# Designed miniproteins, single chains, continued (4): the designs that were tried, part 69

Each design is a single chain, and the fold is of that chain. pLDDT is the mean over its residues in the fold that is shown.

## One batch from the design tools (miniprotein)

Design m14380
Fold by ESMFold2-Fast:
Structure m14380 (fold): chain A 80 residues (1-80)
Amino acid sequence: MMSPEEFEKEVEELAKELKEIVEKTKDPELLEEIKKSWEDHVKDQKEYAKKNYSKKDFEKLEKKLKDLEAEINALIEKAK
C-alpha cells in the first residue's frame, strides 16, 4: 500500500507532467480532455485515500489534490 507521503509525491509529479503538456500542446480539444482526465483521476485518488488513510492524512491529501486541481485548471483556462 502506498504511504500518504508517497501518494502526495506521485500526485505532485503527475501534476507537474500535466502542466508541461498544457504548455506544449495549446490545443483546446486536448486541453479539455486533460482537464476531464485530471478531474476523474482526482476523484479516484480521493476515494483511495479515504479508504486507506487516517482522517487526518486524508484531509491533508484532499487539500493538496484540490490545490493542484485549481492550478492545472487555471493553466488550462489561460491556454484556451
Scores: mean pLDDT 78

Design m14381
Fold by ESMFold2-Fast:
Structure m14381 (fold): chain A 112 residues (1-112)
Amino acid sequence: MIESEEKEVTIGADGVAEAELKIKTEGESEVIVTIEAEGPEMAPAVYTGLLSVGENSGTPTEIRLETTPEKSIGTATFKAPAGEHTVKVKLRTAGSNAGRKITVKAEARPLE
């Protein structure tokens, strides 16, 4: 059983980073997705992401990363039934951030 997954991806030359994580739940669970990007960017970068959770159809959710001197962090939370789920994250930023790393973590917690 996979209750937590983490993946590091690098921002491409177009300012896009994509990650796909698989997480399995034994019952109805809360899936917490955390996205972390290394700061300090030369200018505050606003990262926007579309998150999809679920085997058939996730609802895309916009995630704004809050920038600190050390890093930018954003979180989203979804309810998921028992089963295997795919978390898909697509982040867009300026191409000047190409080569920077983004860490995506998904954690499932039982609701009962």
Scores: mean pLDDT 67

Design m14382
Fold by ESMFold2-Fast:
Structure m14382 (fold): chain A 65 residues (1-65)
Amino acid sequence: MREIDEAVVEVHAATLKAIGLVEVEFHGDEVTVRTLKDSPEARALAEELARLIEKTLGKKVTLVY
C-alpha cells in the first residue's frame, strides 16, 4: 500500500510539473505543493494533490499559490 501510494503521488507530481501547473518539493517530513500558474485549475489540482499526500503519506503539507 505505502509503495503504491508513493508511486501514485510521484507520477501525479511529475505530470503536473511537466504541464506547468503544480510543483512538489520534499523536505524530510515536510512537503511543499506550489502552483506554477495563477489559475483556478492549478489551485484545485494543488489542493487535491496536497490532500492525497497528507492522507496517504502522513506528511505535513504546505500549500503555496
Scores: mean pLDDT 72

Design m14383
Fold by ESMFold2-Fast:
Structure m14383 (fold): chain A 67 residues (1-67)
Amino acid sequence: MEEQRKKALDEAIKAAKEGNPEETVKALSEALRYTTDEEQKRLLLKAINAALSGDFEKAIEYLEKAK
């Protein structure tokens, strides 16, 4: 569970650094499946919204906080 969450978060950060909104949102959705903490879920939802808005720097910031 935690290992799969870490993998999904790492994939989301990589996709965000590449500026790929589709892969970023996909990896973030996977991370949400393995996340049980409500505060961490809120950070991931903020990261999804940032990625959809093209703000990949902000998406990466939220992703790093969610680790």
Scores: mean pLDDT 79

Design m14384
Fold by ESMFold2-Fast:
Structure m14384 (fold): chain A 84 residues (1-84)
Amino acid sequence: DAVIEELLRQIREAAEREGLRIEDYRSFSVGGAPVEEALREAAERAREVAPGLRGDHVGAVGRVEEESPGLYRVSAVVFSVSPV
């Protein structure tokens, strides 16, 4: 998925600048809902996947897009990092 690949690229570049290594990640996409519902579903999904990641710290980055009038998609990467 092009959006997920772009988010991963941004996360990797930021981690390198901060002297961090990406240890693990999970990606997902939730869509076809009003923005509040899509954001809630994305937050719930992130909470499910975060505990399974190995690493010193966990973060998340997402992108929200309107796919059709009033219907939104949230694409997200939940990732773990450790110092190099």
Scores: mean pLDDT 84

Design m14385
Fold by ESMFold2-Fast:
Structure m14385 (fold): chain A 69 residues (1-69)
Amino acid sequence: MDAVLTALGLLRRRGRMSLAELYREAAPLDESPEPPLSFEEFTRRLVKAARAFGYEVEEVDGELVLVRP
């Protein structure tokens, strides 16, 4: 499963998570035959996908977090 799809699933279950936490938990579960996504590429793809599901990027406690308002 794609790391971005795994991260989106974690985000939906927990309601909000930092981008760094999502990357740390989802990247090791990527079964894609492509090279592992960098944090920058992961963040770009995840934010795009999450926004399609109503999530926004907010700064919480000095961290960039995806939340659903």
Scores: mean pLDDT 73

Design m14386
Fold by ESMFold2-Fast:
Structure m14386 (fold): chain A 61 residues (1-61)
Amino acid sequence: SKREAAELAGEAARKAKNGEEGVRNMADALRRGGASQEVVDAVRAAKNKGEAIMAATRALS
């Protein structure tokens, strides 16, 4: 669900350091929570943690 995806992505964003693994973890959490492929791809394409959070927020808001 969107709610579950948002909670998992938020937790990953707070705990993860910047970098590739953190961005991948957020993308995987969104996918498992039922986010669309477009959202998952946007998060994966993020250059940093902040861009990944913005991509996730756009999709879940």
Scores: mean pLDDT 70

Design m14387
Fold by ESMFold2-Fast:
Structure m14387 (fold): chain A 76 residues (1-76)
Amino acid sequence: SAPPPPLSPQELNALLTQLLMALKRKDESKVQQILAELDERDPALAARVTAILNEKDPLVQQKKFQDLMVELALQG
């Protein structure tokens, strides 16, 4: 099955950069705002990111996020 069309590489990089910045700053309002924007444009990717952010083990969360970033880089 074909996945829904992804965000442009430039838009995706900008949103993920802003998301990482907001996470480092512990700006939960900004994180939710960015996730809402991502969900509007790519709900499948937004669901994947949200699932990673809901991971309770910080080492597992880091690994899953890194794996996602590598996957997206290989697809661009």
Scores: mean pLDDT 76

Design m14388
Fold by ESMFold2-Fast:
Structure m14388 (fold): chain A 96 residues (1-96)
Amino acid sequence: SEKVEEVEERYKKLPEEKKKELEEELLKIRKEIAEKKKEGKEVPKEEIDRKKYEYIAKIAEYLEVSQRTFSELADIPVSSISYGKRLRKEKEKKEK
């Protein structure tokens, strides 16, 4: 797939520190979900989707790939990726 090749090429050109940030963020998300499941708690789909959309938006930003490209590759509506971008902006603006 041409779009997969574009994303892979952009990832290869990404600085090592940004690759590490993306890997650490993914591991953090996986760990948070796993810990909640280990406690026998149902993890709401909305919470999982929020983390997923925020992470996809971060990847798109770092790789400078269009939201449309990620929409097609991840089978996620462009509106969901835009939502993730908004969540990231709000989180960056306000530390509670």
Scores: mean pLDDT 73

Design m14389
Fold by ESMFold2-Fast:
Formats: structure tokens, sequence, C-alpha cells
Structure m14389 (fold): chain A 64 residues (1-64)
């Protein structure tokens, strides 16, 4: 859970590369607690497209 909470915080980092990496790591960990934060990012039109795509892929990984 500590790792998941840390990665959820990184979804709001100022660096899009860090945000995308955090989303990918959350997908690999597969923890359901990450689903809502990832959905917020995936549905945020102001987020960089790379970050939104990473969040969408992560959601798919967790829900599979």
Amino acid sequence: MEEVERLIRLLSDKDPEVQALAAERLGVLGHPAALEPLRKVANDPSAPEKVRRAADRAIGMIES
C-alpha cells in the first residue's frame, strides 16, 4: 500500500515523464486502490496525451 500511495501522488507530479511512469507502475502492481486516481487522469483533457494513454493502459491491466 505504501508503494501504491507514493505512485498515486506521482500521478500529479509536475513532470509528465514521472506521471506516465507512475501510471505504468500502478498498472503493473494491479492494486484496485489505483483505479479511481487513474480514471481521473485518463479522463482529464488538460493532462498530457502521453500521461492519459499510460493511465488508460494501467486501468486495463488492473481490470484484467
Scores: mean pLDDT 82

Design m14390
Fold by ESMFold2-Fast:
Structure m14390 (fold): chain A 62 residues (1-62)
Amino acid sequence: MNAISDEEIDEAFARMLAGIVRAATSDPAEAARKLRELADKVKNPTIAKHLRRLSDELEAEA
C-alpha cells in the first residue's frame, strides 16, 4: 500500500465528520454550527481548518 499524507487523512476525517453531522441534521445552518463547534474541540489544526471550510460551505447553502 502506498503511503498517503497526514493532510489527506485529516481532510478525509473532516469530510467524514461533516457527512455524519449533515446526515443527522436536516438544517444546514445547524449543521454548520455543529461543525464549527467540532473544529474548536479538535486539537489537530488541519482537521479544524477543513471542518471550518466545510461549515462555511454549509452556511452559504443555508
Scores: mean pLDDT 77

Design m14391
Fold by ESMFold2-Fast:
Structure m14391 (fold): chain A 80 residues (1-80)
Amino acid sequence: SLAEQLGKAVKEAARAAHEGDWEKAKEYLDQASRYFRQAYEAGQTEAAQAAYDKAVEEAAKELGVSPEEVKRMLHEAAAA
C-alpha cells in the first residue's frame, strides 16, 4: 500500500540521516514525498499522516533518539 511504502521510505531516510548519509536520506525523502503526493491524490491523506507518524516513532525507538530528533533530522536532510 502507499502507506506502507511511505512508512518504509521515512524509516530508511531517518536511518540514513542518523548515519550521516545525507545523499541517501534525501533520496528516500524524495520517495516519501512522491508517496505522500499519490496518497493526497487518492484521498488517503489521513492514512499517509498516520504512516509518517508511526515511521517516526519506530525510527526513534530503533535509533535510540526522541521522535522530535527524528523529525529534526528529516527536516534538515530535506532542506539540504
Scores: mean pLDDT 84

Design m14392
Fold by ESMFold2-Fast:
Structure m14392 (fold): chain A 83 residues (1-83)
Amino acid sequence: SAAAQQIAEVQQAMQQTIGQVRDRVEAGDIDGAIDVLRQFLAQLQARRAQARAQGWQDVVAYLDGLIAEVQGAIAELEKMKAE
């Protein structure tokens, strides 16, 4: 289904994003890691708007959880940068 395809695409993008964030953190590029997460957050918000417009309630719920998780990760990296 189109809804299942959206979840699969988000999962693939998430795996790529995790790898990019890890690489930047390991290189000491915390600003770059935050930028990667902010770009992913914008993508998730756009996909959530599309899912809501299509009535894909399960996808909206999935994306709401993932958006909160990404926002938390950004906050933790910003805290690390401040220390």
Scores: mean pLDDT 88

Design m14393
Fold by ESMFold2-Fast:
Structure m14393 (fold): chain A 69 residues (1-69)
Amino acid sequence: KEELIEALKKAVEASKAKDYETREKYEKKAQELIKTMSEEEQRELLHELAREDVELAVAFKELLKKLKE
């Protein structure tokens, strides 16, 4: 979970800096970490992030949406 949150933070920071290569690198790392989680763990983390950091919650939700397709 800590590695996932760190990857999400770095992806968001890279996106703000318009560093799309670094953003893609950390988005892929986050996606691989998400694949190791159950759907229940994914939902619990989304709710936790929504309370603590809305920006990270949005980034996490977008990655979950991409993984379902």
Scores: mean pLDDT 79

Design m14394
Fold by ESMFold2-Fast:
Structure m14394 (fold): chain A 103 residues (1-103)
Amino acid sequence: QDVVDAGDAQINELDRLIQQARAAGLKEVADKLEQALEDAMYNYTVKGEALEDQTNFLQATNEEVKAKYPEQLEQGKEHLREKSAKKRQEIAEQEAASALAEE
């Protein structure tokens, strides 16, 4: 369970970094992270390599990207937060307008 939980944590971190990299316009970085996940899954599921080894590989990849692009990733995080907040507000406004139109 602990090894699986650690693996899930690294996959979740990698997915967050992909989203942040894309939001920051770092297409090559996002592509690299997606490829790292695909390689790790292939090595685990097809080659039968240890889950712990793939988890360590993803952790190293995540740390490398965070060390190389810290400022851009923070900009990506901010863009995602702003976009999410705006979308939530738009949904709430649409729901309120629909309720008023029905009554």
Scores: mean pLDDT 78

Design m14395
Fold by ESMFold2-Fast:
Structure m14395 (fold): chain A 62 residues (1-62)
Amino acid sequence: KTITLDLTGLSDEQALALARRELDEAAASGATKINVTGASPAVAAAIEAYAKSLGIEVVVLP
């Protein structure tokens, strides 16, 4: 099961808050992959680290 996060136009704080919520929901639902678009490099790195702790693969889209 794959989820897509569009973080375009969000601040780093807003993007991280949304991503954490979505990753927690993804983990609870048994999702194994998440696509991320519109993230800054710092936000993308933080999302990847958090997702790895939950066993979720992150695909950063251009």
Scores: mean pLDDT 81

Design m14396
Fold by ESMFold2-Fast:
Structure m14396 (fold): chain A 70 residues (1-70)
Amino acid sequence: DEEAKLQAIRDRLFANSENEEERKVAEEVLELLKQGNYDLALLLLALYEQEKLGVYNEETERIKEEVENL
C-alpha cells in the first residue's frame, strides 16, 4: 500500500524534525515523493542528514531506505 508507506515516511520525517526549518525540509521531501521525484527527495534527505551532524543520522538513513523501497 503506497499510501501507508508514504504515511510511515511522513511520521518518521516529522518525528525526526526538532525545529521549523527541519519541518520545512520534511514537507518538501513529502511533496517530492508525492510527485514521484524520488531522486530529488533522496538528495534533499542526504543534504538534511549532513546538516544534522551528530543528531539522528540513523533515523534519517532509515527514512532514506523507506523512500528507496517506494
Scores: mean pLDDT 69

Design m14397
Fold by ESMFold2-Fast:
Structure m14397 (fold): chain A 113 residues (1-113)
Amino acid sequence: SLLEEVKEAARELIEALRKFREGKASPVELIEVAQKAFLLAEELLRELKLEEALKELREKKKKAEELIQEGLEKKDRELVLEGARLIGEGVIDAIGLVDPEYARELREELEEA
């Protein structure tokens, strides 16, 4: 199911954030995982016809891309991390509209990542 794919992508993003913070992943690897999670969450919200949630997800993505771009230009890993984490928040918010308990668990894991 699409929801299960979004949940898996969210967990992969949380793991990628941990590896990136520990210096075990490149910015490109983190950005690719974040982009995949965003696209799956966007597809989920489109299929559910949740237009307001889709707008909020896209607004978070735009802010995240600005942070990531600045981080890449300045070679600032913390800005790249902040941007990818913001995408993670948006993806978890999308999951929370269908499965709020699972989203709560993911939010706790994201805060630790």
Scores: mean pLDDT 91

Design m14398
Fold by ESMFold2-Fast:
Structure m14398 (fold): chain A 85 residues (1-85)
Amino acid sequence: KKEEELIKKLEEISRKIGELHRRYLATDDPAEQARIREEIRKLAYEENKIAKELNHPSYKDEETLDANIEREFAWLDAERARRAA
């Protein structure tokens, strides 16, 4: 069913974001960091589109989603700095 396919996509996206977080924290290359950030942003937008299709409470308007993504990047940068110390 369509809903089952969408749920599987959400699970796959969640797993990919987790892998990207680990790669972001492991890389010292600013160009790779920029590529990973862009990929996380794209996946977050795709996840939000699926949430909207499912009428799921996790759906967020663009402003809220962008704010959440910026908070995620701030956390990743802080965690990276902490691990590099």
Scores: mean pLDDT 82

Design m14399
Fold by ESMFold2-Fast:
Structure m14399 (fold): chain A 74 residues (1-74)
Amino acid sequence: MPSGNERMIADLEAFRENLEAQGLLSPEMDALIDAAIAALRANDTASFMATLDRIGELLAQQRAQGAVLVPPPA
């Protein structure tokens, strides 16, 4: 597999784990992350981009509701 897609899949898995640790992983968010990973594995760039846009919108809505937690310190 191309290393770029593998890196993006790893980043999405890390993002999922970070959201889960913060209690912010909704069923909708989990499904979107799964869809993004599936699109990357299928080499479906259009579906991948659409899924990332939806993830971004959902995160922006959560921020607007004032429920965003800061990342844990490094």
Scores: mean pLDDT 74

Design m14400
Fold by ESMFold2-Fast:
Structure m14400 (fold): chain A 102 residues (1-102)
Amino acid sequence: MDREIAEEIREELEKAFDKPLEEALKVAKEKVREAAEKAGIELSEEELYNAALAWLALVAKKRGLISEEQLAELERVAEETPEEEQLKAVAELIEKILREIY
């Protein structure tokens, strides 16, 4: 993505992170949708949800809320899961981590 778009998403997500998870996810999905539309990319609701989870996980990592063990597990799941299932498996693990933080 464009660096300007990524930075704007990051700022808004850092503000939204202190909200309840459901509200933070809603804000993240909306910001990803706006960025995708600006870039001329059409994303499904599932792709928007997965992108929102990934962005919130990046904010959590920056704040030191994700442990090194949780990061290693995310990398392991991505490497050991068959390519066609990787995106779903990683998204499910991120959601579990975020629900534990919130």
Scores: mean pLDDT 73

Design m14401
Fold by ESMFold2-Fast:
Structure m14401 (fold): chain A 86 residues (1-86)
Amino acid sequence: KEFYDELKKKADSYFEEIKNRARQLLKEGKSLTEIIEEVQKEGAAFLRELMREAGERKLPNAFDLVRYYLDKLTELIKEIKEEYKK
C-alpha cells in the first residue's frame, strides 16, 4: 500500500510536468503534431519508468496504476487538440 501510494504521488508529479510541457509548447506556437509527439514520447518514458519501479517491487496492482495514467495521457491529448482548435 505505501509503495503504491508513493508511486502514485511520484507519477502524479511526472504527469503534471508532461501537462505543463504540452501547455508550454502550445504557448510557443508548436504544431499540433509536434506537441502530440512530445506528449507521447514523454508519456512512454514515464510509463516505462513506472512499470520498472513497480516491477522491482512486484506490485500486483501496478497494471491498474499504469492504466490510470494511460487514460490520463489519452485525455491530455484530447484536451491539447481542443485547445489547438481555439
Scores: mean pLDDT 79

Design m14402
Fold by ESMFold2-Fast:
Structure m14402 (fold): chain A 71 residues (1-71)
Amino acid sequence: LSEELRKEIDFAVYLLAAATNLAAARSAGKPKEVIDKYEKLIDELVALSKDPNVTEEEIRKKFEEGLKEIE
């Protein structure tokens, strides 16, 4: 696999995980503030994925720190 394709696949995995957590939070009736935080995290991950200067490690760190802040 090319490094570009690997970065896209890894990003897709993090995005799917964040989206799954958002869906679970909505199903559980979590407060709007929690839902908004998940939506913001997804938007930030998408923005980072489009930046050619952003590394996979930075995307992973954003995902992990974002989930920790919401939880």
Scores: mean pLDDT 79

Design m14403
Fold by ESMFold2-Fast:
Structure m14403 (fold): chain A 101 residues (1-101)
Amino acid sequence: MAAEEGKRRAYEAAKKGGEEGAREAKRASYEAGLKEGGSGAAEAAAGAANGAEERGDEGGAEAGREAGEGGMRGAIEAGGSSEGVAAAAIAGIGGEAGGKL
């Protein structure tokens, strides 16, 4: 499913970190949110949070934050529910905090 693909891409992007990792995490989460709504966005952001935790530094945390923002935006554009948007935002905060979700 698109959500599973988004989760994998966001995880790998956050694990890489840096500007390219953050950009890819945001795009992967945005695409997942657009295709699967809030559920897709939340899965992708959770993947980024896991990758950020494994990386254990600022670069991973930044990619997690970007994944949350991208997923939330994609879910909103898909006509997402408040619950789905909130889930994506919470997952993004967890990613920024280094996997505290």
Scores: mean pLDDT 69

Design m14404
Fold by ESMFold2-Fast:
Structure m14404 (fold): chain A 72 residues (1-72)
Amino acid sequence: MLEEIVKALRERHPSGKVSGEEAREILEEFGDYGGALRVLKEALKKPSGELSIEEVEKILREYYEELKELLS
């Protein structure tokens, strides 16, 4: 799923930059509502409101690790 999300982000945003809302929309299309909320919150901490696709991937990896610990 993460690889598919990153591929969709790269295809729709070839600049390599996305807003929190743009990333949220793609994540919700994949059914990842929790990841979408996490990415949106992280983007809101940035003065530009934008994240690189690499930053989105890192945020989602950290979120999925946290989720695994909570569900264990």
Scores: mean pLDDT 82

Design m14405
Fold by ESMFold2-Fast:
Structure m14405 (fold): chain A 86 residues (1-86)
Amino acid sequence: MPSIEELARELREEAAARISDRGELTLVGTAIHGMVEMIRAGESVERMEALAERLLAEFRALGVSDEVLAFTERALRELIEHYKRL
């Protein structure tokens, strides 16, 4: 299985290919980075899920596109599921 760092890199590369807005791309990159740091810190799955919900709520409040929201939700879920399998 890829490492968490490899998965995060792949997700960032996919985001860069899909998201043309630099502000939205930066937000997605920050969300992925925050989740990776929480995983590295050995935080609970419940805290990771709470971070994902908070980040998605913040993105909705900022008016990011539905496509960017859907991608971010999937990316954060994939990172959490990867951690659950370690």
Scores: mean pLDDT 85

Design m14406
Fold by ESMFold2-Fast:
Structure m14406 (fold): chain A 85 residues (1-85)
Amino acid sequence: GLSERQKELLALLREVKELLEQGRVEEAAQLLLDYDPNSVLGQVARLLLEGRYQEAADLLRDLAEVNPVLREELLALAEAVRSLA
């Protein structure tokens, strides 16, 4: 089964993707920063706020390679971010 942290991360990634699909980029970024500002997801949030969408998508793809449990959701989020560019 999934750990509580993995369940929380999956829910977070899904909510962030929905916000990005609605064009609510600042709210999506804030959600990532509120979760863990010093994580790779915190770096993604800062790139989103700077309009650096290709770099944010690339970082999410790199994170997906080392996180098999989160891979599908991270790749889906990367595509949502790429679509903003």
Scores: mean pLDDT 88

Design m14407
Fold by ESMFold2-Fast:
Structure m14407 (fold): chain A 69 residues (1-69)
Amino acid sequence: SESIDQEIEELIARLKELGERLDQLRQEKQRALQEGDLDRVEQLQQEIRQLRDEIDSLVAKISELIRKK
């Protein structure tokens, strides 16, 4: 179905955006570690965890849509 293909493409685009945000947060965490800002590191670890959970949910949804083909 062309509709399913479009939905998969939109989810892949969203996944790319979240991946770029994850890379940014990892860079911020590395900087915070170098500065010894442990409170900031903990905050960034929580944000990274939440973003990883969102990525995992999107990957699962993409896999389900592919399976329906």
Scores: mean pLDDT 87

Design m14408
Fold by ESMFold2-Fast:
Structure m14408 (fold): chain A 82 residues (1-82)
Amino acid sequence: AEEDAKKTIESAEGGYEAILENIKEYGKLSEEDIKKIEELLKKALEKTKEAAKKAKTAEEAAKAAAEKFNEVGEEVSKIAEK
């Protein structure tokens, strides 16, 4: 159970890092917008960690992580809109 939560958290951390590197590489957003996205991703990771710890199975943990990641995608879209 805890081991499954750890794997889910590690996956989320990797995804967070990949998103940040892509944003930095492409330079399509302002520095301020990048900072806002960084903060949203950190908050999403925190919520993912909480959800993963409460999950009974790896599948439940993965589903909870995906739901939180989708919520962050919505917030990122709002920041990108003018």
Scores: mean pLDDT 67

Design m14409
Fold by ESMFold2-Fast:
Structure m14409 (fold): chain A 80 residues (1-80)
Amino acid sequence: SEEERRRRSEEIAREVGRELLRTVDEPLERVQELLGLDPNQATALLLRVAQGASIEEISEFLGKEISEEQYEEVKKIIEE
């Protein structure tokens, strides 16, 4: 039936979408694990670092102290 065919196409599209999101969302997951952040905080952090925010600005934004090593790792994640 047409409904069965459309349902199958939608299921395939969702599966492909999930695989693509896994590869695209990898930098975000790495930052979340590194700094113990939720997805919204990690996204905001990545955007700020990409815009040239300093370690001091990031620490103030998150309300916690960030080491230079953690800051450099976040920059590497953005560049890769």
Scores: mean pLDDT 71

Design m14410
Fold by ESMFold2-Fast:
Structure m14410 (fold): chain A 90 residues (1-90)
Amino acid sequence: APMPAAQQAEASALFAQAVALIEAGAPREEIEALIRQLIALNTVEALAAALGLALVVGDEELAEEALKKLREIADPEQLELVEKEVEEWK
């Protein structure tokens, strides 16, 4: 099912804020807080964004948490695309 508009807006805002913090060289703790908020939304789009951000900052714990939740809620096609992107990120 498509993400509700309110959850999509929140996920987009959190992602944009995290990207801005990364570009500004903000402390890792502040970026991790935004990643945790994306994980808490528990939607495929938010979890995929959280996984990507966790990989960029090198947070293996948050990346594993996001990926575990994605495996639980994503359909097989969405999961295959996410796992391929994670493999190629190396």
Scores: mean pLDDT 77

Design m14411
Fold by ESMFold2-Fast:
Structure m14411 (fold): chain A 94 residues (1-94)
Amino acid sequence: MEELREETERAGEELRRLGASEKTVENLFRVGEEAIRNPEVVPEATEELRRGVDAAREMLEKRGLPRYVALSALGVWVMGVSATVLIGERRKEK
């Protein structure tokens, strides 16, 4: 749970560094907060965010790929985590 908060903060900072809008960063933090309230998705969401950030950094630092490629890759991981959290919450409620 604490790890998910740390990975959400790390992903948010990477999104800002890559030029994502504040709305995109706010949406990530909102989804991270919802994931924390659903313990069953926390381990998967934590791992997914960590891998996304690491992949984006490798694209920039080791491969010299453009920022938009790294941003797109991280964005896809964030969307995947968001979908998992929202589906989990809806199934848990009914």
Scores: mean pLDDT 70

Design m14412
Fold by ESMFold2-Fast:
Structure m14412 (fold): chain A 65 residues (1-65)
Amino acid sequence: SLKDDVIDSLIRTLRHYADERGIPDEERDALIAEVREKLKKAKSTEDVIKVFNEALERIDELAAR
């Protein structure tokens, strides 16, 4: 499992990206909470990359609405 410091760093990157894409704070925070849970459950580097990339795609989808 990822250390909390690593998860916090990844979450910070996702928050910055969501803010740059104009995602409302409430939608951003809900997405971040879900992604944090998934990152805590990740067992491999591949799982981490998948979760992170899926989060970026979800932010892009929300920004397109």
Scores: mean pLDDT 84

Design m14413
Fold by ESMFold2-Fast:
Structure m14413 (fold): chain A 94 residues (1-94)
Amino acid sequence: SLDDKEAVLVAGLGEIGRVLKEHGFATDEVERILARGYLELSDLLRNEASVEELRAVLERTLAEIRAAHPDMPEEAVARLEAIIERTVAELEAV
């Protein structure tokens, strides 16, 4: 359902925010990037977008975060990528 997909996306973005905060990357720039990603995902959900379109927004959001923090350690990047893959798998299941 729409509500179930929304809950999955909110949880996924929340986990991304937690990992970034844990590594000291919870900046105003990152908060703006995450907020824009959330708004785009919410708009796509209302327009019955595919999981592939939702994945593309999640991947673009991560790319923008990485561009803002090119010094991000490989371990942190791998954790963020794993959150996106889990979020997409959960979206496919609801």
Scores: mean pLDDT 87

Design m14414
Fold by ESMFold2-Fast:
Parts: C-alpha cells; sequence; structure tokens
Structure m14414 (fold): chain A 70 residues (1-70)
C-alpha cells in the first residue's frame, strides 16, 4: 500500500532527525564536561560525523518516499 509505505518513510525521516539531535546533544554534554581541548575536538568530530550520517539517511529515505508516491 503506497500510503502505508509513504508513512513508514516519513516516520523513518522523523526518527533519524530525533536520533541525530539526541546523539548531538549527548556529544555536546560530553564536550562541555571535558577540560582537555583535544577531547573536546574529538567529540566535535563525532558530532559532525553523526550529522553527516543523519543527512545521508534522510536523503535516502526521501528518495524512497518519492519512489513510493509514483
Amino acid sequence: EKEELAKRYENAIEAIKKDTEKSVARYQALADAATDPAVKAEYQARMDKTIEIGKKGIENAKKKLEEARK
């Protein structure tokens, strides 16, 4: 069913957004708690990577959503 499939991809996009935001908040808290600049930079790199993975996941889900609407 196209409507069910579309809703599943919409829910997947929303879940990826929330998961990315939660992971970024976690790494930010760890960076804030760290006193060593090198450790802070490591958590910043992990945040950047998490954001990139999230963006790719959303793009992939959007392509599948577009395909489901055809």
Scores: mean pLDDT 82

